# Designed miniproteins, single chains, continued (5): the designs that were tried, part 23

Each design is a single chain, and the fold is of that chain. pLDDT is the mean over its residues in the fold that is shown.

## One batch from the design tools (miniprotein)

Design m16825
Fold by ESMFold2-Fast:
Structure m16825 (fold): chain A 61 residues (1-61)
Amino acid sequence: REHLVRGGRAYVAGNYEDAVKYFEEALKEDPENETALSLLSQAYEKLGDFEKAKEVEEKLK
């Protein structure tokens, strides 16, 4: 909840490393949170970590 909101704010601000950390914390509390998984994948793409982005995206299946 709080981690998802903080992650979203970090993402909008361009702080993708912080966004990844907050979205990972959100997923520890709710591993099936589609919004957190989608945003985490996008944050990894912004960081150039396409391998991690794809791994997270596959969890959305």
Scores: mean pLDDT 79

Design m16826
Fold by ESMFold2-Fast:
Structure m16826 (fold): chain A 100 residues (1-100)
Amino acid sequence: SEIKEKIKELVDKLIEEHPIFRRPFNPKYFPDYKKYVKKEVNLETIKRMIDSGEIKSIEDAKKAIDELVKNIETVSPEGSPLYEAAKDLKELYDKEIEKL
């Protein structure tokens, strides 16, 4: 699917710009992540959801990105580097989907 390939390319761009969100967080540095976040979402998770067919549209991908951002905002103080990076990730995604 052409749209599926374009969404995957967009997610790869998000990984390049924000590599911190690529993989699960290290509990050594984020001890409360699993306590407060019941459904872990990272950019590799999103790529797998596209490959499995769980994400079929731009809207589905946006929901997954929004969940990732919400999870980070739950465990990170406002104004912290990780909190701001999550906002930048969402803004980058919203900007790039306008080109699809």
Scores: mean pLDDT 82

Design m16827
Fold by ESMFold2-Fast:
Structure m16827 (fold): chain A 71 residues (1-71)
Amino acid sequence: GVSAEAAEAARAAALAAGAKGGGAGVTNDGSSGGAAAVAADGRTGVAPIPGPATPASAAEAGRAAAEKALA
């Protein structure tokens, strides 16, 4: 559906705006990536389940759910 493309574009724009305005917050995954990498390396289905440490993960899940509902 066309709304899935709109959601994708909006998400990409938000990430670009965050990188430009937030001072590379979205690209500074090194420190937080350490904890996330350990979880992913161990068990992706269990370790990160205590909720998305970053709101980006929640936004991605919400987008996927919306796209599935449209399909």
Scores: mean pLDDT 49

Design m16828
Fold by ESMFold2-Fast:
Structure m16828 (fold): chain A 94 residues (1-94)
Amino acid sequence: LKRAEELIRKGKEAEAAGDYLEAAKYYEEAGILYALLGDYESAIESFEKAARLYEKVGDYESAAFSYRKIGLIYEKLGDFEKAQEYFKKAEELL
């Protein structure tokens, strides 16, 4: 978890500096690491932050990717209703 926490810290620093694209990339990388470690709650939070920042800078393709990752995590957790919600959100961006 130390590496994922470091990525969250870097994301917060980039966000505070107004570097929204860089912040989104750090949060996305943190989400991937949290998911690999089985920390799905932190992974979802990280991907939601990444998606919002990607939307803010107009990178709808990367935002959709982050929402799809959240959908896949909810499928893995057995929450098919939330999974469909996030898959729909990703599709609506494109």
Scores: mean pLDDT 88

Design m16829
Fold by ESMFold2-Fast:
Structure m16829 (fold): chain A 93 residues (1-93)
Amino acid sequence: EEKKKLEELIEKVDRLIEAARSATTPLQRDILAREVEELKKEAKKVIKNPKYAQEVTDALDRAAQALRDGNTEEAVRALEKWKEILEKALKES
């Protein structure tokens, strides 16, 4: 069920946002960046609406880069933007 997969992605994003806020070392941030990259692959398979596909890709790339740069606030903002996109996709599905 597509709606269930979107709900699962939203739950994973909430966990990543909390983890990003708590990440204090470069190693912790690198692990989270890799988790973001794996979620990007999963999201690309689940999100079929083309108007959200580009926004999802851009938000996740920004989150991963911000984590690697040590910019936790930017990473959290990017993940929150991705959650917003997922919520819109869920409402329109």
Scores: mean pLDDT 80

Design m16830
Fold by ESMFold2-Fast:
Structure m16830 (fold): chain A 101 residues (1-101)
Amino acid sequence: DPERLEEYERALAENDAKLAEAKARSPPPTPEQTEAKNKAKSILDELKKKHSKNSEFVKALDGLKDTVDMIASSPSPRAVEAINELVEEALALAKKIDEKE
């Protein structure tokens, strides 16, 4: 049913546009959250450069970067702590990989 499919696709596109506008209008994160996010992403990017040949680890680091962005976009008193914990886990994993190779 092509007409019904087009109407459904239009409704989904409108909902996606509304979600994008809502994200753009969200209050800015605290300075501490922004600083923790930027620092975490910097550390994760350095780990990606050092382990660029380990595609599985690079993919895991990209996933952690996405998680950091999600945590930092949500105002939470634990956001900085959670971001720091993720960075510590990534560094521990990198050390474990270095011990194996």
Scores: mean pLDDT 76

Design m16831
Fold by ESMFold2-Fast:
Structure m16831 (fold): chain A 66 residues (1-66)
Amino acid sequence: MYEKIKEIATEPFKKVNEETSKRFKELDEKGASREETIREIANSLIRIGDVLDEAIKQVKEEEKKK
């Protein structure tokens, strides 16, 4: 199970991490408020959760077909 989830989630997870890193750098460069930074932290956690949830969903659907 984990190997299949890892395979599905690897590329989306890398993209989310790259996006999150870039957004934090942009916030830092523009002198964003603490509130804006906290909001982006919350958003990044949601994005990570969505990637994992989607990977698990895809594995479950594949198991139903086979």
Scores: mean pLDDT 77

Design m16832
Fold by ESMFold2-Fast:
Structure m16832 (fold): chain A 68 residues (1-68)
Amino acid sequence: DAETEAAIEAALEYVEKLEKENPTKEQLESAIEALEWALEQAEELGDEVGVKAAKLALERLKELLEKK
């Protein structure tokens, strides 16, 4: 399932790049808000791949925020 794999890879790369930049709480909160909006859009459109990728990225970002 190349599309699902590509979406998950892109989401994980996005989070990894953010982690390497040592983001502030505000940067993490902004990223979470953007991904929450993207998740809502994917759910509205029935984009199961987008929903899965967005949820995975959100979980990782929320874990990072919790440690700040």
Scores: mean pLDDT 78

Design m16833
Fold by ESMFold2-Fast:
Structure m16833 (fold): chain A 97 residues (1-97)
Amino acid sequence: SLEELRRRQHRMETLQKAKEISEKLKDIAKRVSALLKYLEQNPDVPEEIRERVERIKKELESFGIKLEDTPPPNLTVEQLRAEVDEIEAELKKIREV
């Protein structure tokens, strides 16, 4: 029936969206893990940035996302702020889905 086809399509679309969100969260988790390593090696990073990264980490942990050991990026403090801003924006979009 047409209803069964619609239900099947809806299930497939739901699974695809869940997979896409999971892949995005895993990418964000890798980036956050790299930033945490950067913060450990760079004590001169402003406290505001450390607090923002820690909030992101706690949010990812609340989703059950495990942080994997990722090598630190070679970034300036300005580039680090831009990366944190981008991650926060991506998480906001995920929350709105």
Scores: mean pLDDT 80

Design m16834
Fold by ESMFold2-Fast:
Structure m16834 (fold): chain A 65 residues (1-65)
Amino acid sequence: DDATLERFEKRLEEAKERGDVIGLSAVEVGLATNLVAAKNAGDEETAQRYQELLDRARKAIEEIE
């Protein structure tokens, strides 16, 4: 739900600000798991939101190396 998405976004931004690659990787795994669940449920809007956050997490990891 929206609260779960907000929690992931907060964790992503906090880990990104710290340059915490391990934290970003944990967020990536959580987002990927929830994305699969949303897709399996047929919730395309929620799946799109998880995909957006997942892309942001992956980009942050690549930028930090």
Scores: mean pLDDT 83

Design m16835
Fold by ESMFold2-Fast:
Structure m16835 (fold): chain A 75 residues (1-75)
Amino acid sequence: DLLEIQIDNLEGALEDALAAGNKEAAAKSYLNLGKLYAKLGEKEKAIEYYEKAIKLAPKESEIAKEAEKNLKKLK
């Protein structure tokens, strides 16, 4: 299951980033989790992960811009 493997890998990367205090890496993992849940049709989970990515990402970063764009697409 390709999507399940990707989610597991991203959850591991997120846990590592959060443990290290790396907000940018954590934001990137949240963005990618949002994308995967959007592909699965899990709209509410995708929205929550995009919001978390925006919250942790550096202001006006590529991560924040992409998360905002994807969040608008799910309206």
Scores: mean pLDDT 83

Design m16836
Fold by ESMFold2-Fast:
Structure m16836 (fold): chain A 77 residues (1-77)
Amino acid sequence: SEVEKLLKEAKEAVKEFNEALENKDVISATASAIRLIGILEQARLLARKTGDPRYKAAAEEIEKWVEEATKKLKESL
């Protein structure tokens, strides 16, 4: 499903973010975090446009991942 593809893309961005942080590559970690934020905004837009609760649930899950990633980035600076 389209929702599942969106969640897969978000999970890939989180994985790339964590791998970059483990390698102390703050630039790549920041790029992955920006990509994750873009996916969150897309999920929010689709939730508003379609009214499908699955997009709202996906956006809420991705929002938690964005909050965790931004906290980790701030702590690594």
Scores: mean pLDDT 87

Design m16837
Fold by ESMFold2-Fast:
Structure m16837 (fold): chain A 86 residues (1-86)
Amino acid sequence: MTLVLTFRNISDEQKKKLREFAEELKKKGFNVTVEEKGDTVTITIENASVEFEIGQILRAIGLELDGYEVKIERKGDTTTITITFP
C-alpha cells in the first residue's frame, strides 16, 4: 500500500516538524519521499501499514486538529490524505 500525505497552507515551522517526521519514518525502514512546493508538503510512504490513522499521523507531527480540513481518497493500492491548515 502507498500512502500519500499532502499538507496545504503550512507554515515553515510546521514544514520542519514534517521533515522530522519523515526522517523518523526513514529511520524505521519505510521508503519515504518528501516534496515541498511553496506552502504545500507532500510525503509519499511506500509499503505503508493500515495502522497510519490521520490522528496518529498528526499527533506524531505534534499538530492540533482544530480548524483543519481533511480529505481522504483511495484509488487501488494508493491512499491520499490531504490536510489543509487554517
Scores: mean pLDDT 71

Design m16838
Fold by ESMFold2-Fast:
Structure m16838 (fold): chain A 77 residues (1-77)
Amino acid sequence: TPVETLSRVERAVLLGLAELGRATAAELARLTELSVATVTRALNALEARGLVRRERVGRTTYYSLSEAGRAALLETL
């Protein structure tokens, strides 16, 4: 399988999730100084790759690193 390279935005989002543990798209946008739209697109791409997990708690959607996402982040640092 080809090694998929993380973009700068994707790496920033994964780093933010590593720092926060669990976060909303809005919390990640604030931490990374990116727009919510940019963060949401990166989260959707990362979720499709199995690198982030999505969980709904009440009315709020949270994201967290998968084990694969943590491994991918460590390989690109």
Scores: mean pLDDT 81

Design m16839
Fold by ESMFold2-Fast:
Order: structure tokens, then sequence, then C-alpha cells
Structure m16839 (fold): chain A 95 residues (1-95)
């Protein structure tokens, strides 16, 4: 995966393990934040099915790479639906 490849590349380039872990974490966080941004753009465009897909992927990556809590597929879907609803309400209040 891209984050693991970045981690291995940093180690191969002679970076210390703490720096290499920071590079990997940065890639993982960047991907999650990009998906959240794409989801918000989709909500703004009223493409709610696309927004749900982006939120589901962002939540899934968060659970996969930061496993303090495991979530079922039903829980991931419910959180994504809540995030879409919250984003719609937030955008409507800005008018």
Amino acid sequence: DEAEAAYQAALAAGHDPATARSVRLGVEIGRILQLIGDALDAVFEKKYEEALKYYEEAIRLTVEHFPRRTLSEEEIKALAEKNVKDAVEFLEKRK
C-alpha cells in the first residue's frame, strides 16, 4: 500500500525509524483528509451517494490504520450516513 511503500522508502533512504513512521502516518492522514474533503464537495454538489462512498472509505481507513476500536460494516455505514447528514445541516446553516 502507498503508506507502507513510503515507510519502506524512507527507511531505505537512511531515515531513522521515528522519521519513517512519521512519513507513513502523514500519508495515511493525508489520504483520510482528502477523502473527507471529496465527501464534503460531493455533499455541496448534492451527490449524496458519492459522499457516502467517500465517508465510508475514510472511516474504513481510520479503523484499519488506527485500530483502537474495530467497527463493523454496519457501523461504518451508519457513521458515513451521519457524516453526510451533519455536512448537509452545516452547509444549510451557512446560507
Scores: mean pLDDT 74

Design m16840
Fold by ESMFold2-Fast:
Structure m16840 (fold): chain A 74 residues (1-74)
Amino acid sequence: MSLDSKEMQTEITASMVRMMAAVIIIEAENNPDDPNRQERIEKARELIKRAEEAEKAGDLEKAQELLEEAKKLM
């Protein structure tokens, strides 16, 4: 088990992306009048999938890119 700072940062960043994506889905589901509702849900689901892959790969840069994408959807 690695306590490497890059691995820890990747896990934390990926977890943040997944949490933000979950919030986006919840907000979209609670706003049926949003014309972008389905697009937001689909993008958020894609972010969760990509965050899981970045975490498994230990790809910190990819996890950071996904975090910025999640911020743009909020």
Scores: mean pLDDT 81

Design m16841
Fold by ESMFold2-Fast:
Structure m16841 (fold): chain A 60 residues (1-60)
Amino acid sequence: MEKAEELIKKAREYLERKDGYQALLYAMEAAVQAFRDKDEKSMKEAFELLREASRLIAEQ
């Protein structure tokens, strides 16, 4: 599996492209990976990206 930081990077790239669903999927993957890695910083970033992606989807 990819590292949480790589998944966070992909989620951010999809947010910049206004692809809310892909951003949401990668943010969820990042949250799961960060939980497994016990990486609290990446976990917080992933949850922030989840909220941003959800807002983008709600606007579409």
Scores: mean pLDDT 80

Design m16842
Fold by ESMFold2-Fast:
Parts: C-alpha cells; sequence; structure tokens
Structure m16842 (fold): chain A 93 residues (1-93)
C-alpha cells in the first residue's frame, strides 16, 4: 500500500510536468487515499494519517481550481504532504 501511494505520487509529478495538472491532482488525491489507508492499519501512525488527509485536501483543491498556472504548485504541496505521511510512518519505526 505504501508502495502504491509512492507510484501514484510519481505519476502525479509526471502529469504535472506535462501540463496535465487536473490529472496530476486526481492522482495526488488517490495517492493520499492509499497513504491514509496505510496509516489506518497502524493506529500508532496518527501523524501519517493527518499528513495524508492534508494531501487529499490539497489535491482536491488543485482539481477544483482548474487553473493550469496554479495547479503545479498545488500538486507539489499535495505530493510533499504525501511524502511527509510516509516519513512519519517509516521514521516512527
Amino acid sequence: MAEKAKELAEKAKEYAKKGEGKKGGELAVEGAWYADRHAEEDPKSKEAAEAAKLANEAGKEAIKTGDKEGLPEAIGGALAAIGAAFLAGAESG
């Protein structure tokens, strides 16, 4: 599951670089969902669950904006939050 969220985050970056910000935002939301599911399996990863929720919100906001110029930055924020969720889970042991 953590591996799946990483794959989706990398694909979101690729779509953002291609100018397909809406598609990238959708993938970021999906990646955040997998990160949240991973955190739910370990209740001790509360910080990971919170970070995943923030990533999901940022991704949804990027999709709603529909602004090509603003979407890469919003997606970047969502991906950073997904990364933070993984670090919180991994570094917590």
Scores: mean pLDDT 60

Design m16843
Fold by ESMFold2-Fast:
Structure m16843 (fold): chain A 65 residues (1-65)
Amino acid sequence: SEVSRAAGDLIRGIGAEIDGLIEIEERDGKYVITYDSASEEGREAAELFKRALEYLGKEAEVVER
């Protein structure tokens, strides 16, 4: 769909990190999103990216560090 394509383009354009808020790694088709447990902004960013990836039909997990 149009929304799925737009989300994919956004994710591809974000780069490896967003101001150090989160880390995103792909492992066997699953995405692992890590954030600093002391960062509320990092948690929110990780949850947003998890939802975006799930909307694209991907598996995603959020991990606290």
Scores: mean pLDDT 72

Design m16844
Fold by ESMFold2-Fast:
Structure m16844 (fold): chain A 59 residues (1-59)
Amino acid sequence: DEEKKKKLIEELIKWASEEYGVPVESIKEQIESRKEELTPENLEEFFKILKEEVEELKK
């Protein structure tokens, strides 16, 4: 479902931007570059991986 995918992506961008304070445009570019890898089935997995990467940045 494309609407659900868009909502998840928007939530992801908002969360990542707020969490490590990078420009929304940079996050959008990263998501856009990996858009083909972001299927509805693996979108949540990608979200979790991104969260782990953000946690590593806090070290």
Scores: mean pLDDT 64

Design m16845
Fold by ESMFold2-Fast:
Structure m16845 (fold): chain A 62 residues (1-62)
Amino acid sequence: MYKITTISEGPLLGSDGSTIPGNTVLEGEVLEKREDGEYLIRDLATGKLYLGGESNIEITEL
């Protein structure tokens, strides 16, 4: 499990059109680390999947 924090310019984008705004803290799983520096993240509270750039998020292992 990871603590994930979005920066001001770093919203997470869901495939369903939902977003997690910048300056948000959530608990999640990192499912994929892409070569282009994007993470595929699962939000543990909702079970939804989001994409975010590695420069736009802080990840801490719990």
Scores: mean pLDDT 76

Design m16846
Fold by ESMFold2-Fast:
Structure m16846 (fold): chain A 76 residues (1-76)
Amino acid sequence: MKLKVRLPDGSVETFDVSNVTGAIGAILHLMGIAYDQGKDFRLFDEDGNEVKTVDDLIEAAKNGKTLYLELVGEGL
């Protein structure tokens, strides 16, 4: 089961829903960004709802939604 996530650089990457949070953390680290989910970044669906759990990720994947990665403290 695959899920699309828009990263801070504007790119869209496809992840397996069973490990998407770990994969995002690894990618951010490889880009020189040491973020922790819920503290330094959050995930939102295309309707603006925060995605926190594996069940939320599965539902987003089933509905073909794209998730957006938001850096905590950005945007005003």
Scores: mean pLDDT 65

Design m16847
Fold by ESMFold2-Fast:
Structure m16847 (fold): chain A 71 residues (1-71)
Amino acid sequence: LSPRLQAEMLRSLGLMYLELARKAAEQGDFEEARRLAERAERLFREAVELDPSLRPEAEEAVERLREILEE
């Protein structure tokens, strides 16, 4: 995989885990929400390492994760 394509895949996975974290939190499963949020944050960090142009989107995603977990 090219670095650009790998970054796109990691970004897509990060967004998926962000959505799963939100759903878990809405269901009151905050332990699962935290695990999913940690995975999403890791995926966004890896995506930015491969494609720095994704940094603003990753920063927005991390802020959304913080709002989901209220931390």
Scores: mean pLDDT 82

Design m16848
Fold by ESMFold2-Fast:
Structure m16848 (fold): chain A 89 residues (1-89)
Amino acid sequence: MSEELKEMAEKLAKEAEEHLKKAEEALKKGDIEEAKKHLLEAEVHLGMLLILLGVAKLIGEEEAAKYIEELIEKLEKKIAELKEKLKEL
């Protein structure tokens, strides 16, 4: 269960990072609507990670919870950076 939670979290984080890459590429091209779409997809995946963290904490999987928290912190930082770039445009 702990390992399965970590694997699920890694997959969600990877998918979110792919959307963040697409958002940055869209911003470089001046495609604000496409950038917003991919940023929203990354935020949806962050929401899924937060739910998974809640589940890990509820069932007492402390090691998995800590790992998921680290993934969330990294993703939140990248999302915040992209949101600031979008506000400057």
Scores: mean pLDDT 86

Design m16849
Fold by ESMFold2-Fast:
Structure m16849 (fold): chain A 65 residues (1-65)
Amino acid sequence: SKEEDERLAKFGEAAAKIARLVRQGKWEEAKKVYEETKKNYKLSEREREILEAIVRGQLTAYNVE
């Protein structure tokens, strides 16, 4: 659906942005992006786990298609 496509696009955008901020040592900004994404979008359990792993530096890149 359009809503699902938009949600997946926003998840991918957030994942990329968080990964970039973590690589730059901007952990507070990375956490803020994660919290804003969680607040504004109904993320699945798996999507939340992936973003949390990126914030913790456990994933450097994730692609959702």
Scores: mean pLDDT 75

Design m16850
Fold by ESMFold2-Fast:
Structure m16850 (fold): chain A 117 residues (1-117)
Amino acid sequence: MKKIDVEIEVHAADPQALAEALRKAVEKYGGKVELIDEHRVRVTLKNVTKEEALEAAREIGRVAEQFGASVRIVKVSDPEFEPELMRALADAVTSIGGAGGGLAGNAGAEYWKRKHG
């Protein structure tokens, strides 16, 4: 469990410009960036350390915030690491969701938790 796989999805009005910015941001981590539809870009990180994943997540969040985009974690091979990854993304982006339901499964749940404790 020293190496993990991560898939993050970013939703924006201009996914092509976002995809280019994300490719530049994650290139040093061997990240793969794919346009999956008219509003969604997927970033895949394979066989990375938790430290590399957190640094990549901060870069992804920073780029997403610049584009006013929402971010969702699709997959983390180590599920115990998902909360740390969500926090790294949330520190840079205001709209975030987790993988397939769970503790903070969407941006609305996180917003509600911030307002009501």
Scores: mean pLDDT 73

Design m16851
Fold by ESMFold2-Fast:
Structure m16851 (fold): chain A 75 residues (1-75)
Amino acid sequence: MSVEQAIADAQASIKALKELIETTEDEEIKKKAEELLKKLEDAIAKKDAEEAFDQVVQASLLLMEYSIELLEKKR
């Protein structure tokens, strides 16, 4: 993965996490999203492609957890 590609993926994850933070009423999910957002922004600032990629994976897992919670709340 190139640094440019890692940064682009990290920016997309930041956008998704910001939307999650705005829409979720779950304090634990919001806290996890805010922590990942900070780590992604730090990785972009340092141009750390490996860290950015790792945080993108973790953000994807959190977004999956949120999707499961939304499905439960709609029951």
Scores: mean pLDDT 77

Design m16852
Fold by ESMFold2-Fast:
Structure m16852 (fold): chain A 68 residues (1-68)
Amino acid sequence: GAAELEKAREEAGEQLAIGAAIAAGLDAVGAEVTSFTETSLEAIVTTSEGRYRVTYDGTTGEVKVERI
C-alpha cells in the first residue's frame, strides 16, 4: 500500500545517504532523511566522529558532505 511505498522510499534515501558518506570515507552508522524529492536528497548522517549533512543533487549528480 501507500504506507509501504513511503517506508521503502525513506529506507532508500537513508541507504543512499549512508552509501555517499561511506564513499567519502566516513564511518556512517545511521541517517535521518530531511528532504527527498525526485531531483534531490538531503540527510543528516551519524558517524563515530560526529554528524554530517549529505546533499545529493540529481540534476547535476553532485554529492556534498558537510560536517554540522
Scores: mean pLDDT 76

Design m16853
Fold by ESMFold2-Fast:
Structure m16853 (fold): chain A 66 residues (1-66)
Amino acid sequence: NENAKKSAEAAAKMGEAGDYAGAAAGSHEQFLLDPENEDAKKGAEAGAKGDAKEAAKYSRRAFLKS
């Protein structure tokens, strides 16, 4: 899914810039667009729990596997 890849890429870049909350939001968006992506799902779950750094880590992994 092209939109899921773009969302993951944007989230990964935000995480690299230190915007962990933005990265968490991006991983949630990617999960909504591609619910079979396990790393995007874990990122969304971590973001929902308020663990922005963990969510950013999973959003980067989701992007690299896309």
Scores: mean pLDDT 68

Design m16854
Fold by ESMFold2-Fast:
Structure m16854 (fold): chain A 70 residues (1-70)
Amino acid sequence: MSPEEIAEKYAASLEFFDEEEKKELAERIAKADPAVVEAVERYLAGEITQEDLGRVGAEAGEKKAKERKE
């Protein structure tokens, strides 16, 4: 699946988000690091937990924070 397709499916699965929040989240995921997109795809396939997905997101965010301080 394309990164955009993966992002849309994930956002659609989040019933507690409204339509605007789902679109914004999908756009952010589609443009995220490839590792984050891969983790979302694995989560949708039931291969990893929500906790595993959160860990990958946190690691990507920490890497970006270090790069911004340089």
Scores: mean pLDDT 71

Design m16855
Fold by ESMFold2-Fast:
Structure m16855 (fold): chain A 68 residues (1-68)
Amino acid sequence: MDKEKAEKLIKELEKLAEKAREKQDYALAEAIDNAIEGIKKLIDKGEYKEAAEKAEKVIELAQKALEK
C-alpha cells in the first residue's frame, strides 16, 4: 500500500512539473524534478512512508506556487 501511494504521488508531482513548464516557471519545474529524484531514491531504499510524506509536502508547496 505505501509503495503504491508513493508512486501515485510521484505521478501527481510529474503533472505539477508539467504545469510549471507550461507557465514557464522553469525554476519551480526544476525544484519539483529534483524532489522526484529524491523521492525515487527513498522508494529504492524501501522507505515508502518517508517517500510518501516528502511527496505530499512537495505537492502542497507546488500547488500553492501554481495557484497564481
Scores: mean pLDDT 82

Design m16856
Fold by ESMFold2-Fast:
Structure m16856 (fold): chain A 60 residues (1-60)
Amino acid sequence: GMEEAIRYAKEAVGAAARAKTPEAAAKAVQYSQLAGEYSRKGDAEAAKEYAELAKRAADS
């Protein structure tokens, strides 16, 4: 639901904030913005997918 989509968007933002390099941060921020866009549309599945991509980018 909408609450789940918002939660994933927040997780994506958190991942971007914890990135250790500027390159990882830039990629994670890009994915977090997409997670936020899909969360506003109520698309929890897309928001989750981009949140996972943001977390992977932050860890790279």
Scores: mean pLDDT 82

Design m16858
Fold by ESMFold2-Fast:
Structure m16858 (fold): chain A 108 residues (1-108)
Amino acid sequence: SLEEAIKAIEKLTPEQIRAVVEYLRAYLEMRLLTDPSDDAAQARVGRRIREAAEKLTPEAKKVVDYLTEAIDAGNLEEVRAILEAIRAKHPEVQPEVDRTLALLEKAR
């Protein structure tokens, strides 16, 4: 649930929050790729997703799984609410969150 995802982010370290935000940003960039023949763009985004995934703890992975499921369901308002909660509790990752929110608006 949204409430469980928000509670989970409160227990994550700043490093884990950065991994979650980076994974989500790369995931959104992947979904916004318009040219399926652009192998270089596909490889770049895929590498970023893999690198971010390797940094995720089991708790951080649960947050990522919830966010990607919400994106796939078109529930972008829940994704935005979680990103805003992350920004409020972890102001040190605000630039990364703001870039991710800009991509979320393009996915709308």
Scores: mean pLDDT 81

Design m16859
Fold by ESMFold2-Fast:
Structure m16859 (fold): chain A 72 residues (1-72)
Amino acid sequence: SKEIEEEIKKLKKKIEELKKEIERLKKELAEAKAAGDAIRASALSVRLVGLETEIELLEEKIKKLEEKKKEL
């Protein structure tokens, strides 16, 4: 289905946006660690885990949509 393909495309675009945010936060985390800012480093680490979890859930959704496409 073209509709499933468009949904997969949108999810892949969202994953790429989240990956860019992760790279930005990794840079900020490195800067916080270099500055000895343990509180900021901890907060950034929690945010990174949250974004990585969101990507994993989006990748799971893509897998389910690709399986559904094979069954149609």
Scores: mean pLDDT 87

Design m16860
Fold by ESMFold2-Fast:
Structure m16860 (fold): chain A 64 residues (1-64)
Amino acid sequence: LDELRALVEELRDSDPELARALEGAIRALEQGNEVAARFGIRELETLDPEVAALVRREMERLGL
């Protein structure tokens, strides 16, 4: 999660929409909310499929 949070900070000035979507997905993962995390990943797939893949991998690591 720390790596994803660092990525949010990098994206805030260059791509605020992607940063917002990524923050939402991270929050869902921290809360263990699998349904919200899946919605966040789906939104991220339309914005940046590489970032979506990073979040999906973290979800799998957390056992969600």
Scores: mean pLDDT 82

